# Designed miniproteins, single chains, continued (3), part 2

Each design is a single chain, and the fold is of that chain. pLDDT is the mean over its residues in the fold that is shown.

## One batch from the design tools (miniprotein)

Design m8036
Fold by ESMFold2-Fast:
Structure m8036 (fold): chain A 81 residues (1-81)
Amino acid sequence: MEEERREKEEKEREEERRREAERLRVLAEASEGLALMAEEVAKHAEKKGDKEGAEKAREAAEKARELAREYREKAEELERE
């Protein structure tokens, strides 16, 4: 009976890790989308000669890419057996 409970707890933890990894992947994709939008904003500001706005938008894009990478790394760690 104890072995059956341990196996069930392990499966439940694996399922929870899988769901959390899935959530983190969605967050990574959203962060990548934000980075792409910020890059477009930077390009638009650059065309208008708004150098400060372009730099700020590029910084935002870089931050969003960092978040996307962090979420992906966490998801990969959770998926490793």
Scores: mean pLDDT 81

Design m8037
Fold by ESMFold2-Fast:
Structure m8037 (fold): chain A 86 residues (1-86)
Amino acid sequence: MREQLAQEIQDKLDETDKKIEEYAKKSTPEDQDKIYKLRDEAGNTAGDAISTAMSGSEEEARQAMQEALDKLDEATKKAEEITKKS
């Protein structure tokens, strides 16, 4: 179960990375920096959540997973908004 939660976070991170790279390619160099900073912040949260899922309680793991998934979705949405203005 812990491995499944960690994998779900990793899968979402991989999906987010693919979208971020696509948005960055369509943006100005200045906006690319902003997009990658959003990804780095979300990636750090996802990494922390994977660690919590592997070492914490099931309750802590579920909470960390939800926080990571929400943060990755937020980063993707903000990156899309930046790209539309580029």
Scores: mean pLDDT 79

Design m8038
Fold by ESMFold2-Fast:
Structure m8038 (fold): chain A 90 residues (1-90)
Amino acid sequence: SSAAVEAIEEALRAAREAAVAYVQDPSEETLARLREALGALVRALDAHLADVPAERRPSLAETLRELLKYVPRDDPRRPQLEAYAAQLAA
């Protein structure tokens, strides 16, 4: 549904903004904001991924893959986000 795509796109945008902020100014505050945004993204993907139309999946997979470049390698959510990106890419 369009609502599912919008929810995921909003969470992806928030996570990207938080990730860029953390890369530009690494601090406990920016890391906490990034972790909160990544948690919200995981919840949005878990709740809405099944409702994403097939034609919208490739663009969401690309956006998520671009975001992952900014996510710390040791973040515990990284494997789950990588799995969601693979699922969206079909």
Scores: mean pLDDT 87

Design m8039
Fold by ESMFold2-Fast:
Structure m8039 (fold): chain A 92 residues (1-92)
Amino acid sequence: MEAIIERLAEEARAAAPDIAPEDRRAFVREMTERLLRATREALRDAFAEHEADILAQLRSLSPASLEHLLMLAEVLGFEEVAARVREVLAEL
């Protein structure tokens, strides 16, 4: 995560050259955290609305694909996705 924030902060230099490097890192970190929070909320709403379809799709995946998806969901903090993947893996 930190390396991604550093890269985004450097790319943001062209858009906001007047912002100090440390403030740019703080801004990118805040925006990344807000985006991840918004994504988690959107995923929670999607699971609430389309739970049966999502579970059916997850159940169609191989165990290896489910394990990779679980790892990514846990790293990104997408707990709703992680919980559903764990549920499907437990049914195998």
Scores: mean pLDDT 72

Design m8040
Fold by ESMFold2-Fast:
Structure m8040 (fold): chain A 62 residues (1-62)
Amino acid sequence: AAPELDLTEPEPSAELYYRLGLLFREAGDVERAKEFLRRAIALGDPASPVVQEARRLLAELE
């Protein structure tokens, strides 16, 4: 039996929103991709690599 771990409450993160932005971009849903990239930028630290990549990708889609 596995020990009890706090895996039941996933918290949204800048990384999660960035990954969703990439997923929707690959699916061709540019509007959804832009929304999730903006959320990643808003939630994360500006010095974070994830936020920097989200900003770069968002600029490419604008």
Scores: mean pLDDT 74

Design m8041
Fold by ESMFold2-Fast:
Structure m8041 (fold): chain A 58 residues (1-58)
Amino acid sequence: GLALAVGLAQRELGLSPAEARALLRMSRDEAVAFLQRTRGLSRRQAESAVEGLRALSR
């Protein structure tokens, strides 16, 4: 659920709960771009992170 996705985003990506919730409401492309700009992740790393978080939020 959403709480697990938020917790993982805080632990693994250093996002605040508000940032994690905002990320999960973004489109896939927006979320990937956000992680690349704010956390310096590669496209592949950002895509994997977004997919993992979305799987947990379902």
Scores: mean pLDDT 83

Design m8042
Fold by ESMFold2-Fast:
Structure m8042 (fold): chain A 80 residues (1-80)
Amino acid sequence: HMREVTTRVTITETLKGKETAKPIEGPVSDMVFTDTTVTISKDPETGDNLVTHTSTAVRPAAPGQSPVTEERFEGEYVLP
């Protein structure tokens, strides 16, 4: 079975004590993947291989601005 969780987090920039957040524009292809972790563990109880996958990507806001969106992906697979 496969389960995936996607969460989008907007990071705001503090301007002289004022936080602002703006939506990120552009296609997903503009995102930069910062981290990808894959862990394979064998479950001694069932003898199956458990594959856990975690990826993180960020999408910068407009040029010259600091608001960004961070998207995390998690997947879990069971292999015989």
Scores: mean pLDDT 47

Design m8043
Fold by ESMFold2-Fast:
Structure m8043 (fold): chain A 57 residues (1-57)
Amino acid sequence: EREEEIRRLRERIEKVRQATADMLAANPTPSPQVKASLAATDRELEEIRRRIEELER
């Protein structure tokens, strides 16, 4: 069901944002390794957002 899938994807985005905020709080000056992980997470969020837009259409 499209609406349920959108809800699940939004929930996942929220959890990822919370995890990212926690990681940044623990690492106020992120190392290159942490920055690389954040970049990968940003790309994943972008992909999820794109999928949501497709489903909302």
Scores: mean pLDDT 79

Design m8044
Fold by ESMFold2-Fast:
Structure m8044 (fold): chain A 76 residues (1-76)
Amino acid sequence: MSKLVIERIGENTYSVTYTNEPGKLEVLADSSISPELVEKLKETALKNTPKDAKEVILTLRVEGDKVTVVKIDEVK
């Protein structure tokens, strides 16, 4: 099962851990994050994750309606 774990790590900064495994995508997010924001973070993370990467950690910053990728770390 592919997995996205979304965590708030700062005021406007979020960590998204994507694990690329066979099967359906599961999304886990802190309950403090709105569903609309979860969807934006998910879309941004998936768009910026290499398709062949097994696990990546993305650091995302939210400014108004814009989500910016601050850092991408590939985990092996």
Scores: mean pLDDT 79

Design m8045
Fold by ESMFold2-Fast:
Structure m8045 (fold): chain A 71 residues (1-71)
Amino acid sequence: SEHQKLIEEGNQAYENKDWDKVLEIAEKVAKENLELAEKNPEEVDVEEVKKKVEEELEKVKELVKKKKEEE
C-alpha cells in the first residue's frame, strides 16, 4: 500500500539521520490520513483526525529540530 511505503521511507530516513526527509514523509503521511478520514466520515470523526494529525506533525517538527541541534 502507498501508506506502508511512506512509513518504510520514513523509517529509512530516520535510520539515515535524514531529518529533512523524515519531515517530508511525515507531512505526506499527515495528508494521506486526512484524505482517508474525509473519504470515510461515517467511520471516523474527521475533526478529531485533523486535530490528531496536526498534533503528530507538530511533534515530528519539534523532534527534527531537536535532532538537528543535537547532531
Scores: mean pLDDT 78

Design m8046
Fold by ESMFold2-Fast:
Structure m8046 (fold): chain A 58 residues (1-58)
Amino acid sequence: SLVDEISELARAGRGKEALALALSLSEEEQRKVLDEARKRHDSLAATVVGEALKLKEA
């Protein structure tokens, strides 16, 4: 569901909201969502969550 929500926001041109949603998740939740996005071959959701993870590592 989170994968679908992030992907939907990004496709709607609401990329800032998609990133904000991903950033609101814990690092563990972000990794879980990233794994699900990869299983579904959802490149948009994977990109957004990957970017959020990089920001949390800084």
Scores: mean pLDDT 80

Design m8047
Fold by ESMFold2-Fast:
Structure m8047 (fold): chain A 72 residues (1-72)
Amino acid sequence: SLEEKVAKEGKEKVMLEKLEEERRKARAAGDELRARAIELQIEGNLLLRQGKEVPEELVAEGRRIEAELAAA
């Protein structure tokens, strides 16, 4: 239904806004790896919101950053 679609799109927008705020907080704290991980999440979510596929290069970069954060 239209209401379900609008609710889903609203949740996606709120999630992106929260990710942007979290990225700003990470940068303020000097956590560059976390800030970069959030940037990749924002980019991926924006592509999905536009009905586009997330490039493999972006997914691979996200995996590398995740591994670095887990090791730190």
Scores: mean pLDDT 77

Design m8048
Fold by ESMFold2-Fast:
Structure m8048 (fold): chain A 55 residues (1-55)
Amino acid sequence: GMTAEQAVAAGRGGIEAGRALGNERAERYGKLALDHGQAGDVAAALAHLQAAGLA
């Protein structure tokens, strides 16, 4: 399963990729994944990453 640290890293990657490519969905869900990953809610972080197509 995904760790909180991995969810945070994936969320940051989604934010950076979203900004670089103008993909507002990837940036938005990347931010949500980062926030939930930092809070230790890995399940919510993973759901947000999947909604963005990032996991």
Scores: mean pLDDT 81

Design m8049
Fold by ESMFold2-Fast:
Structure m8049 (fold): chain A 96 residues (1-96)
Amino acid sequence: MSEDEINEEMLFLSLSVLASSAKNLPGVVSASAEQTAPGVFRLTITAESKEIAEKTAEELRPLLEKIARRYGGSVDISISEDGDKAVLTATVTTER
C-alpha cells in the first residue's frame, strides 16, 4: 500500500472541511465534496444566485489552489446556472 492513499484521504478531508464552511455562508443552499475518480475530487456548491456563486468562487480560489499545489495537482472552477440558482463546481485533480 502506497502513501498516495493517505494523501488522497487528506485531500478529501480538506475539501470536506471547505464544503462544511461554505454551508455557513449567506446565500449558500448546499455544499458537498466527493471523489469522482482516482486522484479526482469535486467540490459542489449551490448558491441562490450567480453573483453569490462568483463571490464564493473568488473567496475559495486561493484556498483550493493552495490545496492542489500541496498535492501536486491542479484546480478548475466553473459556474453554471441551475434555474434561479447557480452551481459552483471546483475540480481538484492530482497526479498521485
Scores: mean pLDDT 79

Design m8050
Fold by ESMFold2-Fast:
Structure m8050 (fold): chain A 64 residues (1-64)
Amino acid sequence: DDEARYEIAKALYEIIQLNKEKKTVEEKVQRGEISQEEGDAKLATLDAKIKEYRQKIEDAINKI
């Protein structure tokens, strides 16, 4: 199913972008630009989004 393959590719791309954003948040915490508590909150939000995209990949794989 080409649609399922496209959804997997799109979700993988979004996960890559979110992981880059996590790296930026971690670097800001290390530089003292944001607090550890603020960084942890942002990372939790990004991890939740990554989990949603991983679920979309799993759902799409089950359609192939």
Scores: mean pLDDT 84

Design m8051
Fold by ESMFold2-Fast:
Structure m8051 (fold): chain A 97 residues (1-97)
Amino acid sequence: MEEILKIEEEVIAALKPEAEEAYKNTKSEEEKKEKMLELLKKAAEEFVKKLKDKEFIEELIKELEEALEENERTGLLSPETQEFVRYLLELLKEKLK
């Protein structure tokens, strides 16, 4: 739990300058969402590339799969968040091969 929260904080901190620039230049909420998703996907690729702890990667995969399964029942995750989580899962699973 704490490790996942630290990752979220690190990713958000890294994206802050790019997010501010994207928001400044976007004309609609839909464009903001698409640009944010693109930035999050790029950050996820860099983040996963740096991961070396196999046990941590396996735990993160489990947590993300559980989040997606819960969303099938609740519908609380936005389509953009679902796409981001699925993309992150694909990268993490590929890293373990």
Scores: mean pLDDT 70

Design m8052
Fold by ESMFold2-Fast:
Structure m8052 (fold): chain A 60 residues (1-60)
Amino acid sequence: SELDKKIEEIEKEMAELDKRHQAAVAAGNLDEVRETAFELAQKTAEYILLLMEKKGEEKA
């Protein structure tokens, strides 16, 4: 479904952001740590909303 495709896409984006965040932490790049943390938080919120939408569809 379209919803499943959106969930898969955002999971890939979150995985990339998490990898970038961990690399920034290891490098001591505080600006990149902050940027990736904000982007990951935004993507996490979107992901939760998509999961809630899918769960609502399955419970109907």
Scores: mean pLDDT 83

Design m8053
Fold by ESMFold2-Fast:
Structure m8053 (fold): chain A 94 residues (1-94)
Amino acid sequence: AMPAFAVPQDLANPSTTGIAWLTPAQIAELEKRLAADPSDVEALVLLTLSYAMQGEKEKAIKEFQKLQKLDPKKAQEIRATLEFLLEQEVPVVK
């Protein structure tokens, strides 16, 4: 369950909180996809990580909880990356 991102090193930089690998337009498109299909696992993964990279902890955790209910294995795969981005342990729904 090793993520392909090298983002943890960027967390040491003051500019990291303002930098997302997705543009606001791409995030809005993913939000539209989830509004149309709340079970879109790929959109949930991308939104969870994008919100976490922007420092939107509450939004990231909310989307992650949805992902845990739909695909617990995929949620577990991204949990380590999410915890690195948030610097917090993410609660597991069980």
Scores: mean pLDDT 68

Design m8054
Fold by ESMFold2-Fast:
Structure m8054 (fold): chain A 91 residues (1-91)
Amino acid sequence: MLSSLSPEEQERVRRMTHILIRGLLAKVLLDKTLDEEEVIEFLIEEATKAGLATPEEIRKIWEEIKSLSDEELQKLVEEARAEIRAAIAEQ
Protein backbone atom coordinates (compact mmCIF):
# COMPACT_ATOMS: atom_id res chain seq x y z
CA MET A 1 0.00 0.00 0.00
CA LEU A 2 1.46 3.33 -1.08
CA SER A 3 0.76 5.15 2.21
CA SER A 4 2.91 2.61 4.12
CA LEU A 5 5.98 3.17 1.90
CA SER A 6 8.84 5.56 2.69
CA PRO A 7 8.98 8.85 0.72
CA GLU A 8 11.94 7.44 -1.27
CA GLU A 9 10.00 4.28 -2.14
CA GLN A 10 6.89 6.34 -3.02
CA GLU A 11 8.97 8.47 -5.45
CA ARG A 12 10.42 5.31 -7.07
CA VAL A 13 6.94 3.79 -7.48
CA ARG A 14 5.59 7.05 -8.96
CA ARG A 15 8.45 7.24 -11.50
CA MET A 16 7.83 3.62 -12.54
CA THR A 17 4.08 4.30 -12.78
CA HIS A 18 4.65 7.33 -15.05
CA ILE A 19 6.85 5.24 -17.37
CA LEU A 20 4.20 2.47 -17.51
CA ILE A 21 1.36 4.95 -18.16
CA ARG A 22 3.37 6.60 -20.98
CA GLY A 23 4.06 3.19 -22.53
CA LEU A 24 0.42 2.06 -22.32
CA LEU A 25 -0.89 5.32 -23.83
CA ALA A 26 1.74 5.13 -26.61
CA LYS A 27 0.61 1.57 -27.40
CA VAL A 28 -3.05 2.70 -27.51
CA LEU A 29 -2.15 5.43 -30.04
CA LEU A 30 -0.05 3.01 -32.14
CA ASP A 31 -2.66 0.20 -32.17
CA LYS A 32 -5.63 2.55 -32.91
CA THR A 33 -8.04 -0.26 -31.91
CA LEU A 34 -8.85 0.92 -28.36
CA ASP A 35 -11.14 3.79 -27.39
CA GLU A 36 -8.64 6.44 -26.25
CA GLU A 37 -11.21 8.27 -24.07
CA GLU A 38 -12.18 5.07 -22.21
CA VAL A 39 -8.51 4.15 -21.62
CA ILE A 40 -7.71 7.63 -20.26
CA GLU A 41 -10.75 7.62 -17.94
CA PHE A 42 -9.89 4.10 -16.72
CA LEU A 43 -6.26 5.04 -16.02
CA ILE A 44 -7.29 8.21 -14.14
CA GLU A 45 -9.78 6.26 -11.99
CA GLU A 46 -7.46 3.34 -11.18
CA ALA A 47 -4.21 5.30 -10.71
CA THR A 48 -5.82 7.93 -8.44
CA LYS A 49 -7.65 5.20 -6.47
CA ALA A 50 -4.27 3.46 -5.96
CA GLY A 51 -2.54 6.77 -5.11
CA LEU A 52 -0.02 6.25 -7.94
CA ALA A 53 -0.79 9.36 -10.02
CA THR A 54 -3.15 12.35 -10.11
CA PRO A 55 -5.68 13.14 -12.88
CA GLU A 56 -3.54 16.20 -13.73
CA GLU A 57 -0.39 14.06 -14.16
CA ILE A 58 -2.17 11.56 -16.44
CA ARG A 59 -3.74 14.36 -18.51
CA LYS A 60 -0.31 16.03 -18.88
CA ILE A 61 1.22 12.73 -20.05
CA TRP A 62 -1.63 12.29 -22.56
CA GLU A 63 -1.13 15.83 -23.96
CA GLU A 64 2.60 15.12 -24.38
CA ILE A 65 2.11 11.70 -26.00
CA LYS A 66 -0.62 12.81 -28.45
CA SER A 67 1.92 15.15 -30.12
CA LEU A 68 4.62 12.45 -30.58
CA SER A 69 5.59 10.62 -33.79
CA ASP A 70 5.13 6.85 -34.18
CA GLU A 71 8.92 6.47 -33.67
CA GLU A 72 8.77 8.31 -30.33
CA LEU A 73 5.68 6.31 -29.27
CA GLN A 74 7.57 3.06 -29.98
CA LYS A 75 10.45 4.28 -27.77
CA LEU A 76 8.00 4.85 -24.89
CA VAL A 77 6.64 1.29 -25.28
CA GLU A 78 10.22 -0.09 -25.15
CA GLU A 79 10.99 2.05 -22.06
CA ALA A 80 7.93 0.58 -20.30
CA ARG A 81 8.97 -2.97 -21.25
CA ALA A 82 12.47 -2.33 -19.87
CA GLU A 83 11.00 -1.10 -16.55
CA ILE A 84 8.77 -4.20 -16.26
CA ARG A 85 11.75 -6.48 -16.98
CA ALA A 86 13.91 -4.62 -14.41
CA ALA A 87 11.16 -4.84 -11.76
CA ILE A 88 10.78 -8.61 -12.32
CA ALA A 89 14.58 -9.13 -12.12
CA GLU A 90 14.73 -7.16 -8.83
CA GLN A 91 12.15 -9.41 -7.13
Scores: mean pLDDT 75

Design m8055
Fold by ESMFold2-Fast:
Structure m8055 (fold): chain A 63 residues (1-63)
Amino acid sequence: SAAEARRAAEGAEAGARAAADSGHDVGYQKALEFARKAREAAERGDAEAAREYMEQSGIASGG
């Protein structure tokens, strides 16, 4: 659903911010890239892709 896609994008963005706050240089940059892709997926209504990118953002940010 659009709501699920939007939540996934929000989760990815929150994870990227946490990585930035922790000073995790490489993970921060990758987390931001995946967060952007999650947002793009959410804008097109692709909840599954948004969730997958959120998961990858979380992994890149250190969990």
Scores: mean pLDDT 77

Design m8056
Fold by ESMFold2-Fast:
Structure m8056 (fold): chain A 130 residues (1-130)
Amino acid sequence: GPLQPLPEPDVVDPNRPPASSEEIELFKNEVLTALENHPVAQFFKNVPDPVRLELPDYYKLVPNPVSLGQIKKALDLKQYHSWKEIKDDLYQMFDNVKRLFPPDHPIYQAAQELQKIADKIIKELEKKLG
């Protein structure tokens, strides 16, 4: 049968440059590497399956699903246009988990632990970036 074409990345503004190589490398090597190596990161490597987890309101509560794997791929493909956009996606991932699960849930606690690590690393990197 005919191969379905892959959706092309939405190029909303062709004049917007990608985030700097320094910003991409710092976020990827310092932030994502630290988070991915944490024991609780397994819950964040891929977007959860809402059917398997019995989350019927998943897309209502989480219209923009994000995982560490998706952020890493987007960085590798130079799809982010600023340090702020990379941060916004990472914090959207944490916010999504906190909307789906109660504070006593293991995945919620994992999100809090990774966010504390991210906050510390990002603050130190932002001091260096000026």
Scores: mean pLDDT 76

Design m8057
Fold by ESMFold2-Fast:
Structure m8057 (fold): chain A 110 residues (1-110)
Amino acid sequence: SKEELLKKLVEIEHEIRYIYEEILEKTKDPKLQEEIRKRLEEVRKILSEFMELFEKGDYEKAKELLTKHLEETIAWLQEMIEKTKDDPEVQKLLEQALELEKKGLELVKS
């Protein structure tokens, strides 16, 4: 159902937010800290817009918005993983976020 899909997507985004907050605590790279803070703000805005569209019954626009966000975030995470080879703990957290974003994309497209 659409309600079950929404619940699963919210749970995934909550887990991703937690991982991003953990990256902020563990990383010593100020550039990565700035990028993660921007991503956390973007996630908050996209989730708010997604919820508004979903509540209005505009499911196709909600799906398009979230799909675009997830595809752009997956590409960014892949780039950041390649750039963080010198920080194995942070790289592992970025890889965990990537797998959750991929699960979110699969759910939205199903």
Scores: mean pLDDT 85

Design m8058
Fold by ESMFold2-Fast:
Order: C-alpha cells, then sequence, then structure tokens
Structure m8058 (fold): chain A 91 residues (1-91)
C-alpha cells in the first residue's frame, strides 16, 4: 500500500500540475485564465480528498478545456491524463 499512490499523494501531484500552468498564465498576463484554472484545481483537489474521484476528474477536464482555449496545449494534455488517472482511483 505504501508504494501505491494514495489520495494525499494524488492530490499533491494534481496541485503541482495546476500550479505550473497557473504560474505560466500569470507570467503571460492571462490573470483571468490563471484564476479560473486555480479555482478548478482547488475544487479538484478537494474532491480527491473527499474521495469523489469522478467529480475531481470532471473539474480537471474543464481545466483542460480552459487551458487549451488559452493556448496551453501541453497543459491541457497533462490535465486530461490526470483526469483519467484520478478516475482509476474510483475503480
Amino acid sequence: KEEELDREVLAALVEIAGAITVNDAKRQGKEDVAKEIEELFDKAVQAILDGNYDEAARYLEKAAEVAEKAGFTDSAKIFRNLAEKVREFKK
């Protein structure tokens, strides 16, 4: 179990991924995009900690759409991959 990714570790990885994109958006002057992604990731992290993996995955998918529309194509791919990984915890 120790070697498996648990809720706390998953939440931390999701938070880190979101923070990277939020920082990039802020550096490009896209503060509205940064805020929207930050809010969606905050909700996703909370959902993971609550054990609501399907809900968390939906927030990550929405964040991916926001990132893609703003030109953060690589971030959007990462967010979609995270959504699939989060769903695996639901079994």
Scores: mean pLDDT 81

Design m8059
Fold by ESMFold2-Fast:
Structure m8059 (fold): chain A 68 residues (1-68)
Amino acid sequence: MFVDASVPGKLFAQAAELARQGRLDEAQKLLTQGLETMKKVSPEYGSQAPLIAGRVLLAVGELLEAEL
């Protein structure tokens, strides 16, 4: 069954774009908001949300390292 992930998805997309621009502080702020939203929508993912966010952040970090 689908879940409305529009809000966290939008926040994560914006965070990735900001990270690509080197605006890590702003990107991290949006990632935090996305995580907060995920925890509220799916409390069951609350314990795993940090792992998912960590994977996303690592992927973005790897892109930044490759671009630098």
Scores: mean pLDDT 62

Design m8060
Fold by ESMFold2-Fast:
Structure m8060 (fold): chain A 81 residues (1-81)
Amino acid sequence: MEKERKKKELLERAKELEERADELVKRGQEIVAESREKAAKSTSKKEAQDILDEGTFEAAKAYVEADNLREEAAKLRKEAE
């Protein structure tokens, strides 16, 4: 009886992790978009590159966290089946 319940719990937890990963990707995308907007308003190619590098570094933190959550979700899905 409880075998299907445990499968559902694992799949539900995987879904929650996937949703949180999607939110982290959104934050990373917002950081990148803001950096691109600032870089586009820059009068110097070197200054624009510096702004992009700083933005990509901050976005990378969010993307790494998202990837870790997605790997955990994939592991839970594999354990469910």
Scores: mean pLDDT 83

Design m8061
Fold by ESMFold2-Fast:
Structure m8061 (fold): chain A 62 residues (1-62)
Amino acid sequence: SREKAAEFVERGRPARAWSGEEAARVAVRLAEELGIPVAPEEIRRAAAVSPVAGLNLLFNSL
């Protein structure tokens, strides 16, 4: 669910701003945990553009 996904992201959130690598790792792990049908490569590619893009790709797939 989106609520569970949001909780997972918040648990992984650093006190500082996200880095693309940190956001990609959290998004890939969340996709695996929730069985979201998005390839890890797509998440990493989006996160390379911006951390927010990687997370948005994941959330749009829920």
Scores: mean pLDDT 66

Design m8062
Fold by ESMFold2-Fast:
Structure m8062 (fold): chain A 68 residues (1-68)
Amino acid sequence: KAEELLKEGDELYRKGLEADQAGNTDEAIRLFEEAIEKYTEAIKLDPNNLDAAAHLLGAAVNLVSLRN
């Protein structure tokens, strides 16, 4: 079910971007953290899934940029 976890992660990541754009920083941080968890689970199921790894990196970069 790596594809299902990727899709869930992508949905959370998109919501995180929307929260960030709206100025809801705490909500954006939480959503990016949840997206990272989903991408991490996808990688655990399919360690060769480069899409999951790329999405994880993207979410992590956004999380770091929002931290004080």
Scores: mean pLDDT 82

Design m8063
Fold by ESMFold2-Fast:
Structure m8063 (fold): chain A 93 residues (1-93)
Amino acid sequence: SAEEEFFEELEKLVELLTRALSRLFPEHAEEIRRTLEGALEAIKNAGERRKEVASKFLEEVREVLETLPLPEEEREELEELLKKLEELLKKLP
């Protein structure tokens, strides 16, 4: 349940972030998609290291969001989703 909710929200973050970054950097759309899909797969396959790998990924996303010229609504949505994912991560076994 908690694990399923975490991955559902993580997939949502990856999708929203991929759309935002691909809009800002259309020449790099394929690279962005592969990188973010790769990160999602790495977290899924990390086993006992899942919390560590996921935490690092969420920190990197937060840093990226600080530098991106995003509309306020989109930024707030991504920041709220990050906060929710950080809470869910603490509830994982």
Scores: mean pLDDT 85

Design m8064
Fold by ESMFold2-Fast:
Structure m8064 (fold): chain A 74 residues (1-74)
Amino acid sequence: SPELEALRAEIRAVQREIAAALANNAPTSEIVALLERLRDLLLRYMRAQGASDAQIAAADAQMAAEIAAFRAAA
């Protein structure tokens, strides 16, 4: 669908922004904000693809833990 294609394009754009921010040694707060934006988009994409509530909750928890670990390591 056009909506799913637009969402995939936005996900790819945010992934490129994260790669650029990391390459340019951007502040941790900026990278975390991009990671949280990516998390929102990926969860929206999973819902649009018909993922179960349990799968969405598990993915959300995993991404939250990964972002927290990134923040703690910086």
Scores: mean pLDDT 90

Design m8065
Fold by ESMFold2-Fast:
Structure m8065 (fold): chain A 100 residues (1-100)
Amino acid sequence: SIEKAIEAAVKAVREPLLELARAIRAGDEEAAQKAVEEVYRKLKEAVKEYLEKPPSDEQVRQIVNAAAVEVARAVHAGLSAEEAAELGLKVLAEELRRVL
């Protein structure tokens, strides 16, 4: 089901999005890029398990980019890494639901 795919995706990308928020706060561009790639990889694998027709690689990239932009916005607004990651997860879930 779509709901199970979204739940699995959120669980899989929680830690990588938190790592992204921490990397952005630290100004570590290399760690931030690595975290974005981990979000992409884990999201792609999580949705494959629950969907007969998973989103395209381009759709997954667009979803990950939307979440990463929100994490960066939240960090620059002065929110904690944990708060920024939760906002990123919300955007990721909303964007994933839109394409499924």
Scores: mean pLDDT 87

Design m8066
Fold by ESMFold2-Fast:
Structure m8066 (fold): chain A 55 residues (1-55)
Amino acid sequence: SSAEAAARIANLEKITEEVKEIMEKMLQDNPELLKRAIELIDKGKASLEALIKKQ
């Protein structure tokens, strides 16, 4: 259902935000790696959201 898809996306957003905060702390001395890590996390999130909506 659309409500279940929305809940899954909301949970994905919360998890993604937490992972980004962890990465910011771990990679605080390497801004280039941090930038790349955040970019990949955002792309992964977008792909998973698209997959959830496609089902």
Scores: mean pLDDT 83

Design m8067
Fold by ESMFold2-Fast:
Structure m8067 (fold): chain A 68 residues (1-68)
Amino acid sequence: SPVDQLRAERARLTAETDARVQALIDQLRAETDPARQEQIQAEILALLDEHGARVDALDAEIAALEAS
């Protein structure tokens, strides 16, 4: 169903974001340059904001389909 496809996309998106966030956290833990640490932290925050917006959009589409 379209709802199952959107739920699968949401799960895949979350897994992809989790993997990217973990990679950035690992990079941050190894980084000794304060300027690069700030850059990596900003990338993590931007990635989480983007993920939240995309999840909210998918949740809205799921809700609309379930209301139909």
Scores: mean pLDDT 90

Design m8068
Fold by ESMFold2-Fast:
Structure m8068 (fold): chain A 66 residues (1-66)
Amino acid sequence: MEEEIRRLERLAAEGDVEAARRLVAMYVSQGDFEKALALADELEARGHTQVAARVRALIAEAQKLF
């Protein structure tokens, strides 16, 4: 599990949308909105603005479900 999370973090950092979505879903399911939002900020900082926007939308929808 820990190794899978590290793999997803590396892929998401490279702009892999599927890896970013899976990682955000894991953080959100654990209630870790801080880590999910930090991932979106990192993606935007690296120039992956479209991926960051998708991740932020997913976080916003999950926060409504609370």
Scores: mean pLDDT 76

Design m8069
Fold by ESMFold2-Fast:
Structure m8069 (fold): chain A 76 residues (1-76)
Amino acid sequence: MAERVVEIARRALEEGPSAFDKAVEEIIKLANEEGIPLTKSQAELILGTAVAAVRTRSREEAEKIVRDTLEYLAKQ
């Protein structure tokens, strides 16, 4: 899942700000498929975290950051 979220964030960055709403919906759908119910605000947090990580970190580090964030939210 984290790998797919990183790819969604990378694509949203390439397409520009208008792609971000679609990316949020895609993350919500993906998380629901994995049994993690996300609010829109939580999905926006994940997308923002993934975008920042993709811009500043290696792919491996970005995937780890996203995975840790998803694990944290799953416990709430």
Scores: mean pLDDT 80

Design m8070
Fold by ESMFold2-Fast:
Structure m8070 (fold): chain A 57 residues (1-57)
Amino acid sequence: MDERGRALLEREVEKSMELLGVAVQIATEGATPELLAEADRLAAELDRLAAELAALL
């Protein structure tokens, strides 16, 4: 795998963990507009990273 593919995978793992953290907060503290907006942003970033990684492979 080239350096770009590896960097994209590392970012995808990091963003997945951030999204999981937000999901846990929603489950324990309730769904606030701020948490939902952050989850949407992280999901969109993950979709973009996955598309870029797929284009390289």
Scores: mean pLDDT 80

Design m8071
Fold by ESMFold2-Fast:
Structure m8071 (fold): chain A 94 residues (1-94)
Amino acid sequence: MKEVIEKVLELYKKAVEAAKKGDIEKALAYLLEAQRLGAENDVVADEETLKELEELAKELQEYEEEMKKLAEELRKKGVDNEQLREWVEEIIKE
């Protein structure tokens, strides 16, 4: 639905902003939530929205190594998928 696409786009924008500020935890949380919403919903985006998402994804590539390291550290601490989901929800809760 359009609302889901808008939320995914908003989360990607928040992820980029957080990464640029050095807040890798928030950047990872927003990115994971955006990916979850996109995967759980059969969303159809128009060409312009897809281009915006691609540009935001390219900006996040600069922080990919830092986000991967954080995700790996969470795994090493024994955070399972359910705990990771709770962590994401806590950070992005509005």
Scores: mean pLDDT 75

